# Designs tried in a protein design run: designed miniproteins, single chains, continued (3). Part 93

Each design is a single chain, and the fold is of that chain. pLDDT is the mean over its residues in the fold that is shown.

## One batch from the design tools (miniprotein)

Design m11217
Fold by ESMFold2-Fast:
Structure m11217 (fold): chain A 64 residues (1-64)
Amino acid sequence: SLPEAPLSPEVLAIAREIGEELRRIGDALNRGIEEGRAILAAGGTREEGLAAMRAALEAAGLGG
């Protein structure tokens, strides 16, 4: 560990893993939002947009 570091190496490793998981969640949400927006732009319903967002989250393993 570096003396100037405010966190231990173990805490930094955990923070990195959490950050990676949050990034995955954000990526899935962004994909869902883009798909929903495309459906609405094509004249689809809000229900169809929500279904597409749900499918994107499930595809990323976030549907539990």
Scores: mean pLDDT 76

Design m11218
Fold by ESMFold2-Fast:
Structure m11218 (fold): chain A 110 residues (1-110)
Amino acid sequence: SKLVEELIKLSQKLLELVLEMEDKYENKDYEGFLETVREIIKILEKIAELLEEAGLEDLAKEIREIAKKLEEVRAEFEAGKISPEEAYKRINELLKEAGEVISEALEKLS
């Protein structure tokens, strides 16, 4: 399926960005960390659009809610309201949730 192939490609790009995000965080490059989180949010929005096109509207909504929560954590960290450790923890928890939604979408489309 062409939709499954596109979802796999976006999921691979998401994984590459997650690894880049981890590298930026470990090197205390917090500006690079925040920019990588922004790119992750963009990929999740593209995944949500693809899921809507596939008729998986509920899963698309879940991905959009995760993307919104990621932006809230990013904004709180940029504003100095939370520690780097707290931001990293919350972002990884949200990315785990996103991975579970994407896995369910792949199963339903297969």
Scores: mean pLDDT 91

Design m11219
Fold by ESMFold2-Fast:
Structure m11219 (fold): chain A 65 residues (1-65)
Amino acid sequence: MELEIETTKGMALIAASSIGAEFVEERDGVLYVEIKELTKEDEATFKSVEKNLKEAGLELKVYLK
């Protein structure tokens, strides 16, 4: 449902920003974020975010800056 999707996106963006990732864009249900360095501790956070987004029918794409 639309409200649940928007809430999931918001929570995902908050989690990503907490580890220094920046939101770039959303296209066709894919959220694009950038991070300067992906550390081992950040990987667990991204896996959690990716799983939550996937359950809502969304994808996460992370790239190094």
Scores: mean pLDDT 73

Design m11220
Fold by ESMFold2-Fast:
Structure m11220 (fold): chain A 70 residues (1-70)
Amino acid sequence: MDSVQQAIQQVQQMVQQLLDQGQITPEEAQQILDQATQLIRQRGVGPEQAQEVVDSVLESLQAKLGKKPK
């Protein structure tokens, strides 16, 4: 089993939890999964980095909506 596959499974579980809690829409969930999976495959990150990848993608999405320039 590849560490990349384990990381992808971790991301899928995290995104499903966010969707179940109503923190994201189904469309956002798909975008997060696509972006996180792409980053994991390109960088060869393991499951230990899956949380960091999800956080980075979430920050990118939230920054588009919640970041106020001063």
Scores: mean pLDDT 74

Design m11221
Fold by ESMFold2-Fast:
Structure m11221 (fold): chain A 82 residues (1-82)
Amino acid sequence: GLTKEELEKLLELFERAEERKDGVTALRVGKLILKFEEEKENILLGIGLVLRGIGLLLDHGEVVDEELQEELDKLEKEIEEK
């Protein structure tokens, strides 16, 4: 599962993605939470973030922030390698 610190970092990346209208990064954050979370409250959170990411994609298209993608790729590797 995700540590509290990993979940907090993912949520920070999601907020930054929403501010930048980056639906690709926002959707990836929600999917990562769903991949690693087993607690009902965090699963529901992940579903909500996926839906919000899809909403950003529908409203703004495939806007991708390269800085956020690099930070997310690094965090995903750190989560998967533990």
Scores: mean pLDDT 86

Design m11222
Fold by ESMFold2-Fast:
Structure m11222 (fold): chain A 85 residues (1-85)
Amino acid sequence: MPSLLEKLKEVIKKYIKDPKDQERLIKVLEDSLKKASTFTDSSFSRSYVYDEIDKELQKLLDQGRISQEQYDKMSEEITKLLVSS
């Protein structure tokens, strides 16, 4: 069965075409999930992972490396995956 990590990686690869930006986001995702695994509250864990990814997506948006539409679609898909746990 595909893990949550694998599903989230697929979302990043779907919208982010630059390999360096993909690697950066995937590292943030992996680090965030590892840290979140130490929390006892699953809701807090989900919020933490989302916030860390969102910070990096906002940086890409501010630098013009992704469009507002790409940001909105990624945020929607990531939120759905995190809530469907």
Scores: mean pLDDT 80

Design m11223
Fold by ESMFold2-Fast:
Structure m11223 (fold): chain A 80 residues (1-80)
Amino acid sequence: SEPISEEEARRAERAIDEAIALIKAGRLDEAVQLLLEAAETVIPEVATLLRAAAEAVAAGREVSALMLLMAAKVELRLLS
């Protein structure tokens, strides 16, 4: 896997943590928008997980979305 910069990993992790907070607050439309915007700025492996999480949020599948976002955080740690 191609390594990412620590700063890129930190930005992505902040976006994921913000999305988790929005999901828990029931601000689902904002979480979807944030996740789709973040997916445009990260590597393909993480972007796939963020897009899948956005689809889960849009479908009302909060637990699935949170699991996908935790997987994205793990992937970022493995790549940084």
Scores: mean pLDDT 84

Design m11224
Fold by ESMFold2-Fast:
Structure m11224 (fold): chain A 72 residues (1-72)
Amino acid sequence: LEERVEAAAARARATAPTEEALRALGEEIEPVYREIVEAKWVEGKTEEAEAAFARLRAALEEGGRAVEAARA
């Protein structure tokens, strides 16, 4: 999980600041998001899952700000 979350976050940071690229990224990270949910609710790894959520959320927010700046 950790390794896949790190890869997804790295791809988010490398993603071009366009709506199309962020949409494609969303589709790519959906399986990783499902693994985070399973880790939290099935395996009871709450702290690990929350850390993973925070990392992905931060990367996506950074991408969203880049898109907004490019549109301005």
Scores: mean pLDDT 69

Design m11225
Fold by ESMFold2-Fast:
Structure m11225 (fold): chain A 65 residues (1-65)
Amino acid sequence: MERKVLVVDSEEETVIKPEDVEVGTRIDALSDKVIDEITKSPKLEVTDARDLTSGRSIGTIVEKT
């Protein structure tokens, strides 16, 4: 079970394209913008587990079912 983790520590880093992300990649982002950009794709979504303690948006990139 191999997972790639994408860590975003900047609110301004939103240059991630749906085409450049691998299904199964875990996101740990300071802002929701990364998740918003990925979910704009009609074929991709993020299975969210929000960390309310750190204020970070955490999720895994999956294909919409």
Scores: mean pLDDT 60

Design m11226
Fold by ESMFold2-Fast:
Structure m11226 (fold): chain A 79 residues (1-79)
Amino acid sequence: SRLEELLERIEEEAKLLGLPEEDVRLIKELVLRAYEKYGVDAAERVADEMVDTFIHRMFTGDRDEMDRRVAAIRAELAA
């Protein structure tokens, strides 16, 4: 399924980026919530946004921006 392929892609990208297990779990949690609420296209978008968010944090060190982006995604999924 597209969801299974997406989750595998997240694991592969996380491994390449050296993300710790807690960060990978956060990405998967938000992706699965997006899938349950809005379907696979929303899950793919959230996965891309979360990976971009962690890449941005790695290059900038801006944890406050990461926290804001995560909060925005959580707020969208709560609506």
Scores: mean pLDDT 83

Design m11227
Fold by ESMFold2-Fast:
Structure m11227 (fold): chain A 57 residues (1-57)
Amino acid sequence: SMEAIEKAAALLREFIEQLELSDDQIAANREWLMSQIPKSLNLSEEERREALDLALE
């Protein structure tokens, strides 16, 4: 759902800021970052990509 995608995006943004990742590090670690989204949110692979893209906007 869109709400779950927004929650995942917020979590990813927080995680990126806590780790102080640069844009280059984010680009190199996109798959790993998407794997950090909690499985309890039941996001598909496509929705995980959407959440990461939303987090980076």
Scores: mean pLDDT 83

Design m11228
Fold by ESMFold2-Fast:
Parts: structure tokens; C-alpha cells; sequence
Structure m11228 (fold): chain A 76 residues (1-76)
């Protein structure tokens, strides 16, 4: 099983943050996209920004779970 270090998690989070503006722009350009879907993507993008600054792998995963749960609630 592959295990990620804090540094590897932070690197992946920085990559996700770098892609987020393009993903958000693509979703906003889709006339079928709902305001809830746009808000959910913003929540996920903010989660990645916080993960990139996390002080431990446990903190990073807690941030990810919180962001994912909040995004899921917005689109429910």
C-alpha cells in the first residue's frame, strides 16, 4: 500500500490549487452548472489551499474530510 508523507500531501495539494482556477472557469462556462456545484468546487479549492499549509498529515486529512463533507452537503 502506498503511504504519503506530509511533504507529498502538501505537493499534491499545491498541484490541485494550481489547477483550481481553470476547473472553476470551465464549470462557470457550463450553462448546465448549478450555483451549488460552483460553490462546492470553491469549498474544495479552499480545502486544498489549507492542506498545502498543514503542519501534519493528520491535519491535512482532517481538512480534506471537512472540505469534502461541506461540498457534499452543498450539492445535496
Amino acid sequence: SQKLSLEEVQELARGAVALAPAELAALQADPAATPAEVEALRVIAEGYREMAKAKSAEEAFAIWRRAAAEAAAIVA
Scores: mean pLDDT 81

Design m11229
Fold by ESMFold2-Fast:
Structure m11229 (fold): chain A 89 residues (1-89)
Amino acid sequence: MEELREEGRRRGEEARPELSEEARSLTPEQLEQATAQIRETLAAMEADGWRVVDEWVYEVVGDASIVVIVLEDPDGRRHVVVTLVGRAS
């Protein structure tokens, strides 16, 4: 668990610096749509034999959270999905 958390931070830092964005710059409708897309993606992946192995939620800004989902593919390999989800207003 700790190694996965540290790997996630390293990947984020190495890939590119996080852009300074405020949750307020997005409309509540845009945040809700992003959440719905995540649900649809997970449902499609489970239909293809993927499974959710673990899930972590980190609050970034008061109204926004980073959701880290660990998925196992049909071949037994693990993949990490990191997404930003806004709180429902």
Scores: mean pLDDT 59

Design m11230
Fold by ESMFold2-Fast:
Structure m11230 (fold): chain A 81 residues (1-81)
Amino acid sequence: SAAPAPGDAERGKELYLKYMAAMHGADGKGGIGPDLTTAGTTMTLDDWADLYQNGVGDMKMPGVGLTMQDLRDILAYLKTL
């Protein structure tokens, strides 16, 4: 759906598979961690961004990290699960 709101689920899928799938599974269902399919229904973008900024500091990822737009795209993907 070509809504004017930011949140590209296709781009979000690529970002999720690149950065998060190793920890949470390709379908967003962690075996031991939080179920990210629930995040798409329950979490706001603000909650999601806070979780990333404060919860993923341990990921040792090179570069600048994910932007708010990247997080919106990932959240849009999670809503499809």
Scores: mean pLDDT 61

Design m11231
Fold by ESMFold2-Fast:
Structure m11231 (fold): chain A 70 residues (1-70)
Amino acid sequence: SVEKAIEALKKALEAIKAGNRDEAIQYFREASKDPVVRLAAEAAIRAIEKGNYDLAIQAVKTALEMAEKA
């Protein structure tokens, strides 16, 4: 559900802030099960894998905006 995706994205953002890379990736994978945020969540995972946390945070903000409007 979109609500579950929103919760997963918020937990992913908290994991990024805490420096928990693997936890953040797991929450993004959970969020990507929802089609509304899938592309943004997958983009965030790729950004983290390349060490670009600022890009991952922007992807989360975009995904949250899309999910909240859906």
Scores: mean pLDDT 82

Design m11232
Fold by ESMFold2-Fast:
Structure m11232 (fold): chain A 83 residues (1-83)
Amino acid sequence: MAVDEGIAVLEEAAKELEKAGKTEQANRLRSLIDDVRAAKEAGDLEKAAINLYGASVVLERAGLTEQAERLYEIAKKVIEEAK
């Protein structure tokens, strides 16, 4: 599912930030991953998509532009699945 792809991108980004010594930003992304997983478990794909869009902005501000763009496209797929 597209939401699982989004979670995978966020997990990769969190590991990259942690390797760069950006532990606070990595922990923030892990919190967002938990929010996306909770939304998926509740069947709330719209909320999952909104959280993925929010996470893409966090990634862009952290300088992870490629991961941010990928996550944005994944969020669009999740919102289409929610309709």
Scores: mean pLDDT 82

Design m11233
Fold by ESMFold2-Fast:
Structure m11233 (fold): chain A 102 residues (1-102)
Amino acid sequence: GKLVELAEELQRTVNEAILAIFAGDNAKAEAYIAEIERLGAQLLSLITDPALRARVQALIDQTIDTLREMLTEKDVIRQVGLALRAIGLALDVVALAREAES
């Protein structure tokens, strides 16, 4: 349904942000982070359960914070660790969206 579609689009945008950061394209990375913020706001607007909304909000906020930390990180190994964290957080958003629609 719509929640899963938005969560999967958010996950794809997170992957694109990560690729832009590794490519050193900070302008493109910032554009994808802004798109994640917009998709996150849309996703949250469709969640009527306050407890679920709070959990999804926390995951989205952590994803954005992780990507912004990745943008300033100069150590490649730490940058890879942040990328894996951001991917995991985005997958958790998708999992919660699927559970909410089941």
Scores: mean pLDDT 92

Design m11234
Fold by ESMFold2-Fast:
Structure m11234 (fold): chain A 106 residues (1-106)
Amino acid sequence: MEEVKLIEELIAAGKSPEEAAAEVLEKLGVKREEIEKLLKELDSIEKMLEKLAEFLQSLGQDVTTEQLKEAYEKNLAAMDEKKQKVLRAALLAMAMKAELIEKEKK
């Protein structure tokens, strides 16, 4: 919830979704070089949703990438451009966090 407010403020200030997600991770102590690698790995909504589905499945949740795509598309249809950018930034930040947790627990 607090990260979403930060993302909303950064998008309102003219930052890209990628820049907003990067700022969230920097505040969590993630190095710029690692953030740049994650941005290259998670360069599409599909890759972000696949990573989130894998993470949720690792926690015992019965969630598929297809279900997350359906939820994303349904929400996107009701959103203006600013809200779409906030949603993209939030999904990217969550997917980046999931990838870091997966790499740490390897």
Scores: mean pLDDT 80

Design m11235
Fold by ESMFold2-Fast:
Formats: structure tokens, sequence, C-alpha cells
Structure m11235 (fold): chain A 79 residues (1-79)
């Protein structure tokens, strides 16, 4: 729990696209390891796929990744 929260808070404070991508991806992957809630698992997978899709499309932006980080934070708060 605390490590996922820390990664998301660090992601929300950075303006570096590569660092934010790394932090948000790590937070999502870690959330999948700690949660047993099927709905949280499915929504987290969706957010990780969205993040990877933005990377593959060359559309990574601080704004889009902050939206994903905030959605991951909301999922964490439901646990």
Amino acid sequence: MEEVKRLLEEALKTEDVEEMYRLVREAGMLLLKITEDKKVILETIGLILRLIGLELDGSLSVEEMKEIAEELKELLEKL
C-alpha cells in the first residue's frame, strides 16, 4: 500500500516524461501484486494498457500520465 502511494505521489510531482512513465508503470504493476479485488485488478490492467498504448503511439504527455496516476490513486483508496 505505502509503496504504491509513494510512487504515485512522486509521479504527480515530476515534470519529466520518462520518469513519470516509469513511476506510474511501477505503481500500477505493484498495485496488481498487492490487491485481491477483481474490479481493482481489471481497472488497473486497463490503466496500464492505456499507459503502454500512449508510449507505443508516441503520445506520452505529463497531462495524460497524471490522469492515469490520479485514477490509480483512486483505485488504491478503494482498498
Scores: mean pLDDT 83

Design m11236
Fold by ESMFold2-Fast:
Structure m11236 (fold): chain A 97 residues (1-97)
Amino acid sequence: MTIEEVRPLVKKLVLYLLEDKLKEAAKVYLEIKKNYPNFAQELEKLLIEVKNSSSEETRQDFVKKLSTFAEVELSSEEQKILANNVVLFSKLLEQLE
């Protein structure tokens, strides 16, 4: 499995999070987890860190890493939206086993 195969799915995940489509984002994440489990494990570790730290710096660092990997350019307002929605998304994933 190449990083090029997972990147379009991560981009789709980012775009759904920007649109407040958390359920669609969860479906994409489950597809990543099914087809790219090692990548999903690393992403899950980062999501747990974002959820547990509650620090703005941790959220900003995660958003920067995620958008850079997804090759998505974000405005300052979009970065704030994504940061808020990744926290909500990480909490949603804890409720969905």
Scores: mean pLDDT 79

Design m11237
Fold by ESMFold2-Fast:
Structure m11237 (fold): chain A 74 residues (1-74)
Amino acid sequence: MSKEEIVEKVRELLEEAGVPEEEIEKIVKALQTLLDSATTESELRLALDLVIHELEVRGVPKEAIEGVRKLKEE
C-alpha cells in the first residue's frame, strides 16, 4: 500500500466516524510527516502505531481506530 493510500484511508475512516475536519487535518498532517521520514517498513508501522495512540488519546470511536489497525497489518 502506498503512503498516499494510507493517508487517504485514514482520512476516510475519521470522516466516517464523525471526527471534526480540523482534527482530521491535524492528525493527517502528523501522519504525513511521520510517513515522509519513514524509510523502512518498521518505521512505517511505527508511524501508524503513533497515530493509533493519538486517536485513542483523543477519544476517537473504536471503529475508526480498529480500521487504522487493519491498515497497519496490510
Scores: mean pLDDT 79

Design m11238
Fold by ESMFold2-Fast:
Structure m11238 (fold): chain A 74 residues (1-74)
Amino acid sequence: MSKEIIALGEFEIDGKKITQAAKFDTEKVEVKETELEDGSVLLEFKGNAEVNDVLSNKKITLPAKSKVRVQKVE
């Protein structure tokens, strides 16, 4: 089943750090998840990913190797 998440934080997109809120389906977007020592999760996009920018309600494309660090919440 599809699972949508919203990632809030500082995205590294094509070498730039941008604060954004992006909504995407983890079953349609290839993401590498790495749990960090502080309990946060590093999400790395393996390919180009279409996501919805929550602020502008527009679809944007994150290029391959974009990443964001998110806090793990229950």
Scores: mean pLDDT 71

Design m11239
Fold by ESMFold2-Fast:
Structure m11239 (fold): chain A 87 residues (1-87)
Amino acid sequence: VEALREEALEALRAGDVEAAQAAVERMAEALRATGDELLARQRLLELQKRAAEIAVEQGLLSPEEAEEARAYLAAAEARLAALEAAA
């Protein structure tokens, strides 16, 4: 899982969005296989947040696109926290 995470981040830093998306999808499958859906969602949200930050730094996303991505991830994290609190 960690190797896939690093692969995704390196691909984004290199500007290879397709390779980054492929690595994220593979990481999602690996995390799903653990049976811990809450942990899997948390790890994916953490990666997506860092990916959005890197994409802005590398000029792959506009600041507006990055704000929309961060707002979406913040809402998803709030929902995840509510699910964790309810469990």
Scores: mean pLDDT 69

Design m11240
Fold by ESMFold2-Fast:
Structure m11240 (fold): chain A 87 residues (1-87)
Amino acid sequence: MELTEEQKEEKEKFLEEETQKVLEELKKKGVPQKAIDYVEKGLKEKKPIRGVAAAYMYVQGKYDLAEKLFNSSDEEAHRLMVAHELA
């Protein structure tokens, strides 16, 4: 079922607000700047979930997976997240 424009806007705003909370928490924990960059870039490029997933992979030392997740299509990113127990 297709979401209304109002429902889409509400969902996007909610994801942006939750992602900003994650960003502030990661900054407080002193994670590497590149992990922070993934979350910030994800917010700017309207892919906040992929930005957060890439940041978490980066802090676990999975640098290649983080880069792949961030730069993939939505379908490929979802496939990678499922394969690595992120979804």
Scores: mean pLDDT 73

Design m11241
Fold by ESMFold2-Fast:
Structure m11241 (fold): chain A 65 residues (1-65)
Amino acid sequence: SEIDKLLSTLSPREQNVVRHAEDLIRRGVPKEDVLGVVREMAKLLGLSPEQENRLIEIVNLLIEE
């Protein structure tokens, strides 16, 4: 799938952020709260704005499926 291909391009730290977001989605956490957690985790990990935006795009694809 397109998502699996995108996930394979991420570092292990970035993959962990996505896995955490998947867990929150599975638990029924609202989209905006999930995206907020992703942004917070990206900042704590010292990711660039481009890396943060890429994670947000991947997480949005996961929510929309």
Scores: mean pLDDT 82

Design m11242
Fold by ESMFold2-Fast:
Structure m11242 (fold): chain A 96 residues (1-96)
Amino acid sequence: GMISITTEEKRLSPEEALKLMEELARAALEAKEPVPEIVLTLTVINPKTGEKYTYEATMNHETSSTNEAMSVGMEAVGLAKLLGGEVVVTITTKTV
């Protein structure tokens, strides 16, 4: 099959970022041929200092990989809530 790559960026509240992560995890696990791979970069910005904390995770049809990605996402969301900041989510979807 032809490889298709799409990239989008969203600036989200912690609650919106968590909901997006859950929707992407569901999409990855429910996917049929071709199997998508979703690469996520989550950047938490400290609104007081401007310091950036970047997390990277990959979701695919394999439950273990998607569960690990959700754990990374939960860590980023938790940090954003602690700092009173937002999460910038960059989504790259690869379909093979």
Scores: mean pLDDT 78

Design m11243
Fold by ESMFold2-Fast:
Structure m11243 (fold): chain A 74 residues (1-74)
Amino acid sequence: SEVEEIKKRSAEIFAKILRSLGFSEEDVESLKKQFLSMSVEEQIEFINEWLPYLEKHDPESAAELRELKAKLEA
């Protein structure tokens, strides 16, 4: 489904961010699995919490997550 593809894409963006912050691959994989188990509403809240940080430190990832969030909210 489109929702499942959006969830996977969002999870990969967060995985990339966590790797850039120095998280281990085991921690990245664990956190990615946690994100994928979240409801749509929980994922939107999670994205909203990270966006202010990402807009300053990784504006490209922030822009992608804003687009994915808009699709989840539709």
Scores: mean pLDDT 81

Design m11244
Fold by ESMFold2-Fast:
Order: sequence, then C-alpha cells, then structure tokens
Structure m11244 (fold): chain A 73 residues (1-73)
Amino acid sequence: MEEELERFVEELRKEIGDSTDRELLEEAMRRGLRLVAELLGVSLEELARLAEEGGALAVAELARELAREEAAE
C-alpha cells in the first residue's frame, strides 16, 4: 500500500514536471479517491455519501466533483 502510493507519487511527478507540492497533492487526492472507490467497490457518488456521513465534507465535495466529471466524459 505505502510502496504503491510512493510509486504513484513518483509517476505523478514525472507527468506533471515542475508542479508545486500543492498541485501534486491535489492531483494525488483526485486519483486516490478514484482508487479508494474502486477498492471499496462503490461509485464515486456512494463514496461521497460515505464521506459526508463520516464528516469529511471536503472529501465528499471532491468525490461529487469527480463523479460529475466522469458523467460528462
């Protein structure tokens, strides 16, 4: 898990190049939420509901945004 995350961050740095730590973190969070939804076997909409119920409102908003982007293609 942690080694996979480290490899993922390295690949992200290679793709983005001169990104700031904040930009890299934002992209990692977007990709991480998609991965978490896949691992849990739920949709991004369901992940957003679970996050909202758990009090993680920022995570819920990000997951809803990603779900809308996926629906828009």
Scores: mean pLDDT 70

Design m11245
Fold by ESMFold2-Fast:
Structure m11245 (fold): chain A 119 residues (1-119)
Amino acid sequence: SAARQQQLQAEGIAYIKFDESKLDEKQKELLKEAEEKGKEVEEEVLKKLKEEGKYDEEEAEFIAKIEGKIAMYEELARKLEKLDPEAAAAYREAARIIRLLERGIQAAIERSKKLLAEK
């Protein structure tokens, strides 16, 4: 419950930076294409994390979803680089911030597992 609420809040923070109502039609189309790329990366990362066995299913799904979001923003930046360099830089910075948040979440999961192992 608490972990799920933190996951939803992290997702919400990422979305708040990119208000879709302020995007033009071309940016909306590029966003859809980038979302498809994000889905592909999410599926690839989820498969890899399940094979590695470091995380449980819910943790693996959450990390995979974050990696998909990072890939989506990086793909958006790539597509916008020649058309809108400032927007491209903003999406790259958003991807960087999300990756830092992911590292913090991974560290918190590892700490929690160590504390539970000390019975």
Scores: mean pLDDT 76

Design m11246
Fold by ESMFold2-Fast:
Structure m11246 (fold): chain A 71 residues (1-71)
Amino acid sequence: LSAEELRRRYQALIEEARAAGIRVEPEPDLTGASKEEIREAARRTELVPSSPEAMPAAVRIAEELKRLAEE
């Protein structure tokens, strides 16, 4: 995966989390980020669901972020 593809996938997961009512911490600025910086952001990203209904989405997105960090 290129840095551009990693950033796109990371941003898509973060947007999906926000759309599902999940708070994303920290909110990193990945403009111009390297592959290593994107992987580190994925490892450091915490998903905090605002309701129990958001929990299944939070678990799935967290697992996808973990896989992205290992790419």
Scores: mean pLDDT 78

Design m11247
Fold by ESMFold2-Fast:
Structure m11247 (fold): chain A 65 residues (1-65)
Amino acid sequence: SETSKAASSLGEEDIRRLAELLGVSEESARKAVEYASKGDIKKAAEAAGVSPETLSAVILSLARE
C-alpha cells in the first residue's frame, strides 16, 4: 500500500535513479514502477530482477527524497 503510493509519486528522474541503483535498464525500472503503482509488488520485483523487499525499500527511499 505505502509502496504503491510511493511508486505512483515517482517521476522520470526517480525512475532513472531506480534503474541505476538496481543495475537494470530504464525500461525495466519503468515497468517495475508501473506494477508497483498498481499494487503488484511481486510482478514489479520480477521485472526489476530483485526481491520485493529490496524494490520496496528503494522505492520508498526515492519517494522520501
Scores: mean pLDDT 82

Design m11248
Fold by ESMFold2-Fast:
Structure m11248 (fold): chain A 85 residues (1-85)
Amino acid sequence: SDLEAFYQAYLDFLDALIRNAPLEVIAEELRRLVDALIRFLDTLSEKDRQEVVDTFIRLLRLLGKHYPELRDVLDELIARLRAHA
């Protein structure tokens, strides 16, 4: 399911962060996570979709405060999420 795919991508991303993977690996897992999230958003109501997008954008902005090297990737992903809101 789209939810299971999103959850798996989220776990893969968290694993990369916890084990301090190289930044390029963290960026790749973030892209996969956002791709899976976009597919999952298509299964939600408009209201739930907006709430999930807004929450996830806040999460990506918080990540950018702690990983400034990822800022360009994060800005790209935030723009993609806004396009699907």
Scores: mean pLDDT 87

Design m11249
Fold by ESMFold2-Fast:
Structure m11249 (fold): chain A 81 residues (1-81)
Amino acid sequence: SMKGEKIARELEEELSKLPYVESVELEAKEDSVEGIVTIKPHVNLDDAIKSVTSAVENLGYPNAIVSKDGDNKIRVVVPLD
């Protein structure tokens, strides 16, 4: 949906500003925005998860699920409904 695409782009832009983030790849699905945030090497992943979670909450998505998805990857799921 147009709404999901707009949210995905907003999240990619804002998360890419975080100093721990190497890249962000998010996709809009029917009822969610989901994807992977790749963290820079040798960054503490738990600190990065807290930072990403706070950024997503501050953008208005407190129900987002932010979880570890490998050594330098964080999965983000933002429910839309």
Scores: mean pLDDT 84

Design m11250
Fold by ESMFold2-Fast:
Structure m11250 (fold): chain A 92 residues (1-92)
Amino acid sequence: KKEEIIKLIEELTKIYLELLELKKNGKEVPEEELVKRRKKLKEITEKLFSLNDNEEVWKLLREFEDLFSSENATEEQLLELKKKIIEKIEEI
């Protein structure tokens, strides 16, 4: 279902934004929090891989992951890419 994939994208984006906020505050993130969020990210991405078979959506998800891994990623950039991913899913 498109709705389930969109919900997973929303959850993924929320975790990315939470991690960016923690980094922005200059506060050292506890290892326990990083482990929990890493596990949740893995669960979300595995579920996305099982539900999505569209190659263009996969490419956009790779761009999303790359953007988040960038040390210069902004909240605005993540939200714009999230919007683009959801729009592509709606086109399918």
Scores: mean pLDDT 77

Design m11251
Fold by ESMFold2-Fast:
Formats: C-alpha cells, sequence, structure tokens
Structure m11251 (fold): chain A 71 residues (1-71)
C-alpha cells in the first residue's frame, strides 16, 4: 500500500514534468504528496494543466485541489 502509493506518486510527478509543469508547481506537489492519494495528485496535476502555462496560475490551481483533498 505505502510502497504502491509512493511509486505512483513518483510516476505522476514524472508525468507532470513531461507535461511542462514548472518547478515551483512540482515542489508544491512533492511537499504535499505524502499526505495525498495518487488520485488526488493526478487531479492536482490536471487542474494545473487546465490553468494554462502561467506558473502562478498552475500553483494556485494545484494548491486549491490539494486543500480540497485535505479538508
Amino acid sequence: MDEIEEAFRLMVIGVGRSTGMHQPVLDVLEEAAPDLTALDISRALNAGEQAGPDPQRQVEAVRRTIEESLR
């Protein structure tokens, strides 16, 4: 379970890098990732991607999605 979650987390972050996510967005995801499910990380990456190429908007979208998951 824990090992599977960690492997999936690393995979999803890797996909984020290949999608052109900026380092500050990836840093936010990595920082919160231990407290998130793989599905939550996937939703956060999708929200960042939908926010467009602006790093600030991507960070805001990712943080919002993380906060919704951690409520």
Scores: mean pLDDT 69

